# Ledger of designs, part 101: designed miniproteins, single chains, continued (2)

Each design is a single chain, and the fold is of that chain. pLDDT is the mean over its residues in the fold that is shown.

## One batch from the design tools (miniprotein)

Design m7749
Fold by ESMFold2-Fast:
Structure m7749 (fold): chain A 65 residues (1-65)
Amino acid sequence: MEKQRISERMAEVQEESTKKILELLQQYRAETDPAKKEELIERIKEVSDQTGKELKELYEELEKA
């Protein structure tokens, strides 16, 4: 069923994104170099932006299903 497949994919995208962000946040908390902390924040933003795009596309597919 298309709606179920899309919902499962959305859950997978959210789970993977959350895991990646938490790993980056752990690195940020352990880091003492301000420049490297800034790089980690940019990586978190990149993961968030990519996840938002993927979820938007999946929401549009869900509305059509």
Scores: mean pLDDT 82

Design m7750
Fold by ESMFold2-Fast:
Structure m7750 (fold): chain A 63 residues (1-63)
Amino acid sequence: GPSIEEIRERGLAEIERAARAKDVARINELSRQTIEELRRRGASEEEIEELEKEMARIVADNL
């Protein structure tokens, strides 16, 4: 299956596409799904916090 890094990269890319499309509902769904998948794969809370910061930055830059 995909690694934590692959899940993170895919999630961020999908969130960027949703932000460029101005699809707020899709951003929220993808953010939730990506965090849940990473937690299931054993990502640390520090890794999740870093991801949340990067998601927020991508959304701010592209929405």
Scores: mean pLDDT 86

Design m7751
Fold by ESMFold2-Fast:
Structure m7751 (fold): chain A 55 residues (1-55)
Amino acid sequence: SLEEELRRLRAEYEELMARLKELSKQSNGFMTPEIEELVDQIVELLRKIRELEAG
């Protein structure tokens, strides 16, 4: 169902956000390739969630 898919996507989003915060702390605020990749994934995932919510 759409609700089940949204639940899974939101859970994945929170997991990626937690990892981003952890890596940011370890990098002393410097943007690393790994952080840039995570940011891109988060932005894409958030866009997909918003599209599904909008219909």
Scores: mean pLDDT 83

Design m7752
Fold by ESMFold2-Fast:
Structure m7752 (fold): chain A 103 residues (1-103)
Amino acid sequence: MGSGAIIDLDAEAVDADAIRVEVLSGHLGDATALLTRADGTVSGSAELGDLGAGESATAPLAEPGSGTRIVVGGIGGTPGARIRAEALRDGEVVGVGEGVMQA
């Protein structure tokens, strides 16, 4: 089964063009990230791949999206892995949050 984290952003990310995920501890396997609105609708998606502790990946969104939350999923990663997720616009952070991957 996969693992996942729901990460509330510190601000609404408006017209984000990329998502960055950094692994603070543990490991993510086949990681994906979704930018979502408060109502749970998906506004963007990114594939991040495999990430170990201290590693980060930035993936572009196909179209700019706005949202209040980043949902990170993975397969075969560490339960309890700590992650930071960032929504970016033109290379600048427009929303950030931290979470813990749950099985």
Scores: mean pLDDT 85

Design m7753
Fold by ESMFold2-Fast:
Structure m7753 (fold): chain A 100 residues (1-100)
Amino acid sequence: DEERRREEEVERNRELAEEIRALPEEELRRRLEELIRELRRLIERLRADPDDPEVREEALRLAREAQGLMYVVREKGLRSLDPLVEEAARLLAELERLLA
């Protein structure tokens, strides 16, 4: 069911947000660095094959995860992570433009 898939994604996003909120600053830093690497990799893959449906689906999932992680980091007010959040936000904006 399409409705079940949407409900499952919403629940998974809530679980991910709760897990992220519990993480210490050093772990959030590592996750942001990993996110930045994955965003760069997917941008390169989309530029090489913009019509690949598997790459586009992976990119949409990563974009949702990126938004959630950045939201939690900003909500926690971790200023030491601001440069990584800014870089991730720029890459996310580029990824979203490629998906449009």
Scores: mean pLDDT 78

Design m7754
Fold by ESMFold2-Fast:
Structure m7754 (fold): chain A 75 residues (1-75)
Amino acid sequence: MEELIEEVKKRAEEVGSPEDAERVAQTLKEAYELLGPEVAKRIAEAVKQLIDDGHDAETVANAARAALTHYRLQA
């Protein structure tokens, strides 16, 4: 999990600010700790897809936070 979070953070740093990349990493850590590895992986995969589709770090950080909020409300 730590390796996946670091990979996603590094990719986010390539498309935006270090601050937004750190926000992505923090959201994935929270997802892992609160909701487990399956939810954290789903959010990480969605973030990677958004980066591949041309979205910047701010956009993917906001999307990751929204996804975490959605999953927490379902739990």
Scores: mean pLDDT 84

Design m7755
Fold by ESMFold2-Fast:
Structure m7755 (fold): chain A 58 residues (1-58)
Amino acid sequence: MKLEAVKDYTATTPNELSIKKGDILELLGVVNDDFVKAKNLVSGKEGLVPLIYLKKVS
């Protein structure tokens, strides 16, 4: 499942992923109500991203 970043997010911990608005990510798993594990298809890196920074691409 693909997700799109709706705004920039800067990682605050080593487990988090920094993203830029418009980045396309692959959903790897749901961790909790606040965070998903995703792979940024632009950078190739993976990590935790807050759900509120992402939208589903259908």
Scores: mean pLDDT 82

Design m7756
Fold by ESMFold2-Fast:
Formats: C-alpha cells, structure tokens, sequence
Structure m7756 (fold): chain A 69 residues (1-69)
C-alpha cells in the first residue's frame, strides 16, 4: 500500500531527526499528526491511528500513544 509505505518512511525520518535533535520533537509530532488527519479523511482510519500512536511514541508521550491504539 502506497500510503502505508509513505507513512513508514515519514516516521523513520522523524525518528532519526528527533534522535539527532530533540528540539525538533514538537515540529515532527505536529507534522505526523497532520498526516494522520489526512489519512483519516482519505478513508484510512487504521493507518491514521497507527501513525498517531507512533508519533506520540516518538514524542515520548506514552499516555497519548496508548490512547491512539
């Protein structure tokens, strides 16, 4: 699935950027949440929830990541 591959690539890039500079955490969290919203609007709610859970995990917000599952 094209959208899933793009989501996985985006998450991997975000993970690397946040590991190199934690100050980017909020920016990448916002970007990933925007993409999750787009996936939900596009009719991919499972993918949207998966991206949200991963985004919150990358941001260190384990509580919100649990809620997004």
Amino acid sequence: EEDRKRAEELLERARKMIEEDPSWRDVYLALLLIHAAIFKIAGEPELANWVKARAYELAGDTEKAEEAR
Scores: mean pLDDT 74

Design m7757
Fold by ESMFold2-Fast:
Structure m7757 (fold): chain A 73 residues (1-73)
Amino acid sequence: ELEKAVEEAIEEAREYVEALLAGDKEEAEEEKKELEEEEKKLLELLKKASEEERKEAHERLGRAQQELAAELA
């Protein structure tokens, strides 16, 4: 479940960034709302995760963040 939540959060973050790059403010607002909902779910799952699962999740999220940040720069 944590792995799926990480994947869903990354997908929503990418959709949000794509909307921002397209200049679609209305779509970006909707995608941001969906991202916030997935982030809340992810945080709850991370609190219950093992140290190993949490480490893997952080590494995966970190890689996605670097990729998306490069697209916004």
Scores: mean pLDDT 77

Design m7758
Fold by ESMFold2-Fast:
Structure m7758 (fold): chain A 61 residues (1-61)
Amino acid sequence: SELLKKGEEYEKKGDEAFEAGNYQEAVRYYMKAIQYYVDAGDLEKAREVAKKLGEAIRKLR
């Protein structure tokens, strides 16, 4: 699925930003990944990325 591929692409960009300490950028990419996974109907992948999003938000404190 094209939507799943885009979700994975944005999840990887989010992971790279998170590893680099760019937490605001990671949040933006993870939100995009969640949108694509939801649109693809893959709620399990969306939930997994939502956990990563929560970690990135926590790092901004």
Scores: mean pLDDT 90

Design m7759
Fold by ESMFold2-Fast:
Structure m7759 (fold): chain A 59 residues (1-59)
Amino acid sequence: SFEQQALERYREEAAKVEPTEEEKELVEEVVEKEKLDPELKKAVLDHAIAVSAKKRKAA
């Protein structure tokens, strides 16, 4: 619940800021390389995209 709230906020930030295709591709590579469970895979992907989007917004 606590972690889910944080993850939802990250997803909202990513949705507001449209990440570049390069950023999405890098995140997908990391997720695929680790071969995580579907749930963890989605959480890691969403988190990484949100971080990338926030980083770009700071510039």
Scores: mean pLDDT 60

Design m7760
Fold by ESMFold2-Fast:
Structure m7760 (fold): chain A 118 residues (1-118)
Amino acid sequence: MLSPLQKAMKKIAEAMLAAAEAALERGASVAEANRAVADAALKVINEFYNDKSMNLSPEEQAMLEEAASGLLEVVAGELEEGARRGASVEETIRRIKEGVKKAVKEWAKEHGLEEIEV
């Protein structure tokens, strides 16, 4: 069973991936896609901070914000690289998914947490 921190991380990653995919499929610019992904991450973070049942410590909140920032960098990098290379929407989405999954796995390992499936 996932901890509240792991559940938050999973929901942030999934929301960011869904936002990136939807934006790219509708032909959004790199800037518009980056904005959609950032807005999706912030919405999930705010939902967890306002959910008193999740009871995230200040330290866990800081870890979550740092993790979300790292995921935003991964998504932004793949969006910019895809645009630079003239990659297809499908190829760009695939690379974003792979990058986010890798980043989530590395973050979980760094913090001694069980693997989070995204």
Scores: mean pLDDT 82

Design m7761
Fold by ESMFold2-Fast:
Structure m7761 (fold): chain A 74 residues (1-74)
Amino acid sequence: DRAAAFEQLGAGVLERVRALGVPGAEELAARLEELTRRLLEAIRAARSDAEAEALAREPAEEAERLVREALARA
């Protein structure tokens, strides 16, 4: 299940972010959790793997950008 696999990966990332103890970690985790929820919703609504990949692209890029910006400030 695409959604289940992604949910497991997302949970692991959130746990690591919270464990880093960087300033704003709770806010970053909340934003990533919201993006993960949107990604899961998009994946479950998708009719094909190609559609799921396309729908996931923008939220995934946003999540990557947020993590990169947070690490740059730490």
Scores: mean pLDDT 70

Design m7763
Fold by ESMFold2-Fast:
Structure m7763 (fold): chain A 72 residues (1-72)
Amino acid sequence: LEERGREIAEELEKDPDNEEAKERAVDLFVEYLSTQSEEQQRKALEMAKKLVEEDPDNEQAKRLAEKLEELL
């Protein structure tokens, strides 16, 4: 899981505009958080909601918040 995250991070370092890699990073992070405690999931959701409030056009933060709400 973390190894796949590192591969996605390396892709983003080489191509920061890679929207598919950004979506895969969010999906992988949600998958990782689903194995963590509800407390960690709630903290991640609060962080994602805060990012959406600061930048409503941040599609990655919206996707993260939506998927984390489904888990809780």
Scores: mean pLDDT 75

Design m7764
Fold by ESMFold2-Fast:
Structure m7764 (fold): chain A 75 residues (1-75)
Amino acid sequence: SAEEAYREGLRAYAEGRYEEAAAHFARALDLDPDSPNAAATAFLLGQAYLELGRPEEARAAFARAVELDRRRKAA
């Protein structure tokens, strides 16, 4: 589930396993892009990419997080 993928991402991130964290967060967004946690998930994906030295992927993830947060606040 998206919630399981999000939790696995949080665990991997806390353990410094940023490549695994990014994969789990990306999977969570693919499974449920409209979840209440989607904006937070996209933001954490961006942070994981920054830790990996992947600034282009981080920028895209942060842009997605901002858009998802705007949509949530507009609803």
Scores: mean pLDDT 84

Design m7765
Fold by ESMFold2-Fast:
Structure m7765 (fold): chain A 93 residues (1-93)
Amino acid sequence: SEALELVEKAKEHAVKAAEADPSVEPSTTLAIMSLGLAEKALEEGDYELAIESLENAKKALELALKEAKSEEAKKHLKEALELVEKAIKLVEE
């Protein structure tokens, strides 16, 4: 599934953001948990829960981006946000 691949890539970028800037870790941890729930929901065909979980991940990533101090972390968080937004569009339509 293209949506599952996008979610996995978003998780990778969230992890890299926390490695570059540990101050974002609480927000990136919440994002990773929500992305994991989205993966499970997608695999089970629960598209409503998948969208809700992706929207929760988006909010957590936006908070992480506001907290981020390093340019490397900001780059990874922006990539994760773009991937999550693409996943939401694929699941909605």
Scores: mean pLDDT 90

Design m7766
Fold by ESMFold2-Fast:
Structure m7766 (fold): chain A 87 residues (1-87)
Amino acid sequence: GEYKLVITGLTKEEAEELAERYKKQGLEAKVIEGEETRLEISGLTYERAVDLARRAAARGKTAEVLKNGKVVETFGPISEEEAGFSQ
């Protein structure tokens, strides 16, 4: 797919666990350590990127959907309760 998902607000452990899960699903996922730990997932369709972004936002994380290196949509952070009623 043409879309990339970037999730921030993760601990290193959370990012590594999510990366392993997504790799098992056939997705290209990598953990990037810097000013804050972030998870990048590449090769997504728009629908999959948005679904994963909404799930990350529901967990209080910030998620950005990128196309060709440009942010096209941003999600979160939101509470689990708000996510259940807003989506």
Scores: mean pLDDT 77

Design m7767
Fold by ESMFold2-Fast:
Structure m7767 (fold): chain A 96 residues (1-96)
Amino acid sequence: SISDVQQLLQQLRQAIQQASMDQIRRGLRTMDRTLRRTATRDQVFRVRPSIQQALNSTNLDDMQQNSIQAADTVRQHTSLDAARAALSAGLQTLQR
């Protein structure tokens, strides 16, 4: 549901703010991989630049901001099922 995706976004934002750059990179890679399996090609095309920008961040503050932006882009440009899968997988990976 929309509320489930919004709750996942809030949890992911909180986790990103507490995470190291390496944890965030692993989470972003997991989100990218999950999107390639669950989203349409057009949805992936719209979202992947935001994920790539976050991955290319050189400091923690930029990586946190860009990663939150990437998560929001996932919500805005994919189906609820694809967004839930990607955000959930990213959150689980980031918390390891």
Scores: mean pLDDT 88

Design m7768
Fold by ESMFold2-Fast:
Structure m7768 (fold): chain A 72 residues (1-72)
Amino acid sequence: GKEKAEELRKKGEEAYKKGDYETAAKYYVQAAEASEDPRERAEYYGKAVEALNKAGKAKEAMEVMLKAQRAQ
């Protein structure tokens, strides 16, 4: 539900602020998967891709990007 997606987004943002980009990406993916709104889902996947790229996880970022495209 929306409340779970918001909680996961906050955990992702907190991890991102601490420089833990891999953990941030995991929470953002979970937030996207918990979201029923295609726009919110796309935003969360986008944040996950950005976090994975900052973590140097280019292959994982590409996988999330493809998942985001299919989820719209």
Scores: mean pLDDT 83

Design m7769
Fold by ESMFold2-Fast:
Structure m7769 (fold): chain A 85 residues (1-85)
Amino acid sequence: MLGEAGRRAIEEALASGDPEAEAAAREAEREAEEMERALEELREAPKEEIARAIGRVLLELGDLVGAILAAKRVIDAKAAAEAAK
């Protein structure tokens, strides 16, 4: 799931006022929300369905990490651009 560092990166991007950073952060939030829904399905699912859902969540985690890294890169790029102005 999206960790504390990931949540902080998303919050910073949303608060930055940079449209690119905000868009990346919103996409990362959507991925995190989808992952939370998958985890909720795991709670109520029978053992066999749980195993399948875990595999799906693992794939979503990889995509989620990519989204977080993308948001962080946009934030860093914005900070560098502002410093260069």
Scores: mean pLDDT 60

Design m7770
Fold by ESMFold2-Fast:
Structure m7770 (fold): chain A 106 residues (1-106)
Amino acid sequence: NAENLALFYAGLGRYYLKQGKYDQAIEYFEKAIELDPNFARAYLLLGEVYYKQGKYDEAIKWYEKAIEIDPNNARAWENLAKVYEKMGDTEKAEEYRKKAEEIRKS
């Protein structure tokens, strides 16, 4: 029941994210996480919203939460690498890119 409602709110978050309506996207991803705190994809997508806003510290926080729940999520590691690249941390970007590649090879 709560899981199905969390999926519905995550869908609305993705809809608003696609339209560039970031505040509404955040609201719905937060509702999804409130209903299902282990919904790794909702944390990943929330991080992507903050990344698109240029809020890199927030993006890192949510990507790290997604990885904590699902450490085999290659997309979360790749997104973390992209944030560090944008912040000028080339060394961390390369480390996280390699981690994503390792997961994809498994």
Scores: mean pLDDT 89

Design m7771
Fold by ESMFold2-Fast:
Structure m7771 (fold): chain A 76 residues (1-76)
Amino acid sequence: ELEEKAKEAYQKYQEYLEQKRKAIEDGNSAMAADPEKAADIQKKTDDLVAQYTSEAAQALNEYKTAQLKLEKKKAE
């Protein structure tokens, strides 16, 4: 179960990093397509980037915690 939790947490970490990258890419494309709305699009993009950055950090912490528990189990 600890191995599965570590895999799941790392998978979530990678998924949030990908979502962050996509949000930046989509935001840049949207700003290029509609410059008059660039300020609103930038704000929405910044909010999404902040959200995914926070989620990625949480997933990474879950992964590290699971790894530490696995390492402790091996040290038995």
Scores: mean pLDDT 82

Design m7772
Fold by ESMFold2-Fast:
Structure m7772 (fold): chain A 118 residues (1-118)
Amino acid sequence: MTPKEKIIELANKIKELVDKLLEIARKYMSPEMRERVEELARKIKESIDTIIKNVDDPEKVLKAAQEIKELVREIFRIIDEAYKRGEISKEAYREMKELVSEILTLVDEIINIAKEML
């Protein structure tokens, strides 16, 4: 697998994990918290599309991956807030935390590959 092919695979996997996170948010979170997560997920998908479109530009890939990382951290803050408010179960909180952790790991892999291509 080339570095570019691996970035595309990782980006597509992040998109799948974001969709799973949205499914849990839609099922368990209040409308207010759900809307906040959906808006951040939309921005993450835009940054993923930027990575795929600009896979030949490591600087643009790196910037977009860093943006995804910040957006995912913001989603985690919303999830943590929802759990502290008692809006989501301990099980839903655990599942969402695992998805966030996996997404962050994949984003860090994209960042490392992009840095090696600079």
Scores: mean pLDDT 90

Design m7773
Fold by ESMFold2-Fast:
Structure m7773 (fold): chain A 92 residues (1-92)
Amino acid sequence: LSEEERAELREALRRVAADPELRARAVAHLTGLAELLRELAAKSSGELKEALERLAEALEAAARALAAGDVEAAVRALAEAEEELKRLQELL
């Protein structure tokens, strides 16, 4: 992510963190996506399995950070998720 993209993400996450209903929904969506990726990893092997597991871990970290109201930790976790998603695209 560029500095501009991180600044936009931080602003969006700050708004999400300030709204309890929006925060709860964002946490639920991130958790659900991580669970789906874990299920896909269980049906996979090798590099694909590892990439899916790493992406799930990054999304789980983002969900925990948002649940705690830690915007900076959520930005870092989502930036890590973007890097893991790029690795996944190269394997597909």
Scores: mean pLDDT 86

Design m7774
Fold by ESMFold2-Fast:
Formats: structure tokens, sequence, C-alpha cells
Structure m7774 (fold): chain A 55 residues (1-55)
């Protein structure tokens, strides 16, 4: 169902936010470039997982 897919997508988005928070806590001295690179990696992972829900 569409409602089940939306629930799965919310869980995926939440996981991405949690991973970023955990990475920032472990890397308090990370540069802006390192933060941007990590955001890109997690965004790409998120988008891939979101696409799998619609497949």
Amino acid sequence: SEAEKERQKLAIRYETIKKMIEWREKNPNASSDEILQKNKELTEERNKKLAEVDA
C-alpha cells in the first residue's frame, strides 16, 4: 500500500538523519568539506534506498 511505502520512506529518512548526527558526534573537528562529503554519501545512500521502496 502507499501508506506502507510512506512509512518505510520515513524510516529511511530518519536513519539517514541519525547516521549524520552520530558521524558528527564522532567527528567534532570535521572540516566543512568533510561534512559536505559525508552529507553527499548519506544522501546518495538514502536516495538509493528510497528508490528500492518504489520498485
Scores: mean pLDDT 88

Design m7775
Fold by ESMFold2-Fast:
Structure m7775 (fold): chain A 62 residues (1-62)
Amino acid sequence: MEEELEKEIVIALARMWLGIAKTYFPEATPEAEELLKKAEEAKTVEEAKKYLKELMELLKKA
C-alpha cells in the first residue's frame, strides 16, 4: 500500500473529527482547525498521524 493513500486516510479522519468538534465542541474548534491544517501540511504519514492524535486528545479534554 502507498504512504500517500495512508496519509489521505489520516487527513480524512482528521476532517471527520473536525466536523464532530464543530457540532459538539465549538470552543475547541479553532484549535482543531489549526491541527487539521498542520496535518494537511505534513510531509510524512508519521507527522500527519501526530496531528490527528493531538486533535483526538484535544476533543477528549473538551
Scores: mean pLDDT 80

Design m7776
Fold by ESMFold2-Fast:
Structure m7776 (fold): chain A 59 residues (1-59)
Amino acid sequence: SMEDLRRAGEAGAASGTGAGGAAAVHEAMKLGYSPEQALRALREAGASEEALAGAERAA
């Protein structure tokens, strides 16, 4: 399931959008992870500032 979290973070980062970042947080939470873990996955994947801001608003 750590691989699923990483994939969610990579998808959110690849979108480059706040909506993509928010979607990654929601997906991670459905998998049983915290919003903080989702934000770490997004940052590790090189997410844009816009994607990170969207993720923070969703958290």
Scores: mean pLDDT 80

Design m7777
Fold by ESMFold2-Fast:
Structure m7777 (fold): chain A 65 residues (1-65)
Amino acid sequence: MDEARLAEIARRYGLPVEAAREIARLLEEKGNISREEAERLARKYGVSTEALEKAGTELVALDLV
């Protein structure tokens, strides 16, 4: 994974890099992220569910996962 691009996406959506990395891992393992998983991660990292979903969509669109 390109750590520099992952960090840029995390910064753009106001996420910790660890949150973006965990989303990328789930996308690599399952091909998608469910709303329930997004909500769980949002609570864990103290961020919005919408920001996590948008970051995940961009990771897929850029073939970073």
Scores: mean pLDDT 78

Design m7778
Fold by ESMFold2-Fast:
Structure m7778 (fold): chain A 73 residues (1-73)
Amino acid sequence: MEMYEWGLEGDPSHVKPLIEALKDKDPKVRAAAARALGLIGHPEAVPALKELKENDKSGLVRAAAGAALEKIK
């Protein structure tokens, strides 16, 4: 059993589609993606979530991004 094979841990491929969804036209899709990123807890999503929290037009999306950032941090 080779524990150092964990070098493949933290595959960003499952985070990348969610970060892409943060740019969707539908605020419900953006909010859902933000919540999913918060549940996953990957720090790679933090810059995108911070931008969404500060710049998103929808209060729903800003709230979801803020909650996700709190879970990751």
Scores: mean pLDDT 73

Design m7779
Fold by ESMFold2-Fast:
Structure m7779 (fold): chain A 65 residues (1-65)
Amino acid sequence: PTVTITAQTAPIVNLTTGEVFEPGETVTVDATRYTVNEDGIGQVVTTDGAVYLFDARHNTITITT
């Protein structure tokens, strides 16, 4: 599935590279796993093994299957 995350009031972090996407930026990736925990912390694992963290309460997310 393709996951598009738009940072609105909280940043998105690529844990694999250390890259930070600030509010107003978007990330579109091909994901093998997408999860959001009870605290609203989202995690995306990409097909190339990168791991992204984001705040699902403060960001917009779109999943295309």
Scores: mean pLDDT 81

Design m7780
Fold by ESMFold2-Fast:
Structure m7780 (fold): chain A 56 residues (1-56)
Amino acid sequence: AISREERRSALTLVGAYLHGLGVPMTPEVLAEVERLLERHGWDVEAVIAELERRYG
């Protein structure tokens, strides 16, 4: 139910956060980010909080 524009925005925001952590944007990382977004209902804040717990 998420639009293409909303999906692009979410991926961009999470990708920018990971770039700030020095995580390279490989196809594997992009796939992991998309899985996390799907798991959290495309809630960017929830995904960033999860990544911060794992890598912060």
Scores: mean pLDDT 79

Design m7781
Fold by ESMFold2-Fast:
Structure m7781 (fold): chain A 92 residues (1-92)
Amino acid sequence: GILEAIGILLSLIGAELDGAVIRTEVDGDTYTITVENATDTAEAAVESLAELARRDGGEVKLERKGSTITLVVRNAQGAAKLLLEILHKSGL
């Protein structure tokens, strides 16, 4: 729910302060989050976001290549959609 989304957001902001680079892109109904130089905290936060998005009815694909994590969410809804919109508007 919304409190979980807030927790995930704070964890992602913390990860960026620790040197991770977070980018959120939007194409139609699809959000793509890319985290470079991912820490264990960043990985846990992205995994929590993937779980939230799936529970809220979104279609989720999560990939890791080295220190880069990519999360793709289609048809994002509820708290997950709100969080993804905040990340995109914040330039994260």
Scores: mean pLDDT 86

Design m7782
Fold by ESMFold2-Fast:
Structure m7782 (fold): chain A 72 residues (1-72)
Amino acid sequence: MSVEELVEELKEVVRKLQEAVLAKDVEAAEKELKKLEEILKKLKELNAPKEVIEEAEKLLEEAKAALEYLKS
């Protein structure tokens, strides 16, 4: 997979994760969080630009916070 393809997948996963949080679907939110972690790992393996990695890390932390709020 190219970095560009992973960035497109990242955007899709973030959208689906936001939808799951709004629906209060913990299982769906956890599934999308796992996909986001996998995308970040692949971006790091491909030596994606630092800015891309930092944005993905920020999105992952925001996703984790949203999931913790949802589980509370």
Scores: mean pLDDT 83

Design m7783
Fold by ESMFold2-Fast:
Structure m7783 (fold): chain A 73 residues (1-73)
Amino acid sequence: SNAQEVLKNLSEEERNLLTILSSLIHKQSIEKLLEGKSLEEVKKLIEELIKKASELLKEVVERGLERRRRALA
C-alpha cells in the first residue's frame, strides 16, 4: 500500500516518532494518516507535528495517562 511504501522510506526514528504522535494527537491510524501522501509531505507533517506538539504533547500525554489509570482500576 502507499502508506507501507512511504514507511519503508522513512528512518527508524522518523517511523517511531510518527507512530507515537499519530496515536497520541491524531485519533487516526498511521495508515490513514499517510494515505495519499508523498515522502516529502510526510516529513513536513512530522515537522509540523513536532512544532505543534512540543507544548500540547505533555498535556495530551497527562490526560492519556489519567484515563489509562481509570480504565485499569
Scores: mean pLDDT 64

Design m7784
Fold by ESMFold2-Fast:
Structure m7784 (fold): chain A 97 residues (1-97)
Amino acid sequence: KKEFEELLKRAEELLEEALKEGLETELKEAVEKGAEKLRELLERAKKYFEEGDLELAAAELSAAALLAERLAEATGLESWRELAEALEEARKKVEEL
């Protein structure tokens, strides 16, 4: 319960850090679009978690982690990789419930 909320808050904080660094790169447009998509995925994960749809919440977090990993590979920024790890940890916690 509370652990999931704390992990999700951490992911949101990491997303804002990664976005700020990504906007300084040549891939600014891809980073902006990726961040917008990630926010949508996180909002859906929250909604599904609140509704008790844990499988759908985990699926949205998995999609978010994959997108963050791709942005980490494209930009070379560690902040995107840290975000991907945080999202994967949140997914694992949801699956343990």
Scores: mean pLDDT 83

Design m7785
Fold by ESMFold2-Fast:
Structure m7785 (fold): chain A 60 residues (1-60)
Amino acid sequence: NDELIKMLEEQIKKGRKKIEELKKKAAETKDPEEKQRLEEEIKLLEERIKEAEKALEKLK
């Protein structure tokens, strides 16, 4: 299980970094369509992180 735990932890870490980058880009963009697309991508990544966190809790 240690290898699965490490994989999930890395996935969560990378996902959180990407969300922060997308949030900064969404705050800086003046294009409404680009902002909406970025916000949708952020939500999808947040959902994937929540699923990974739930899987990690079950492995503890």
Scores: mean pLDDT 83

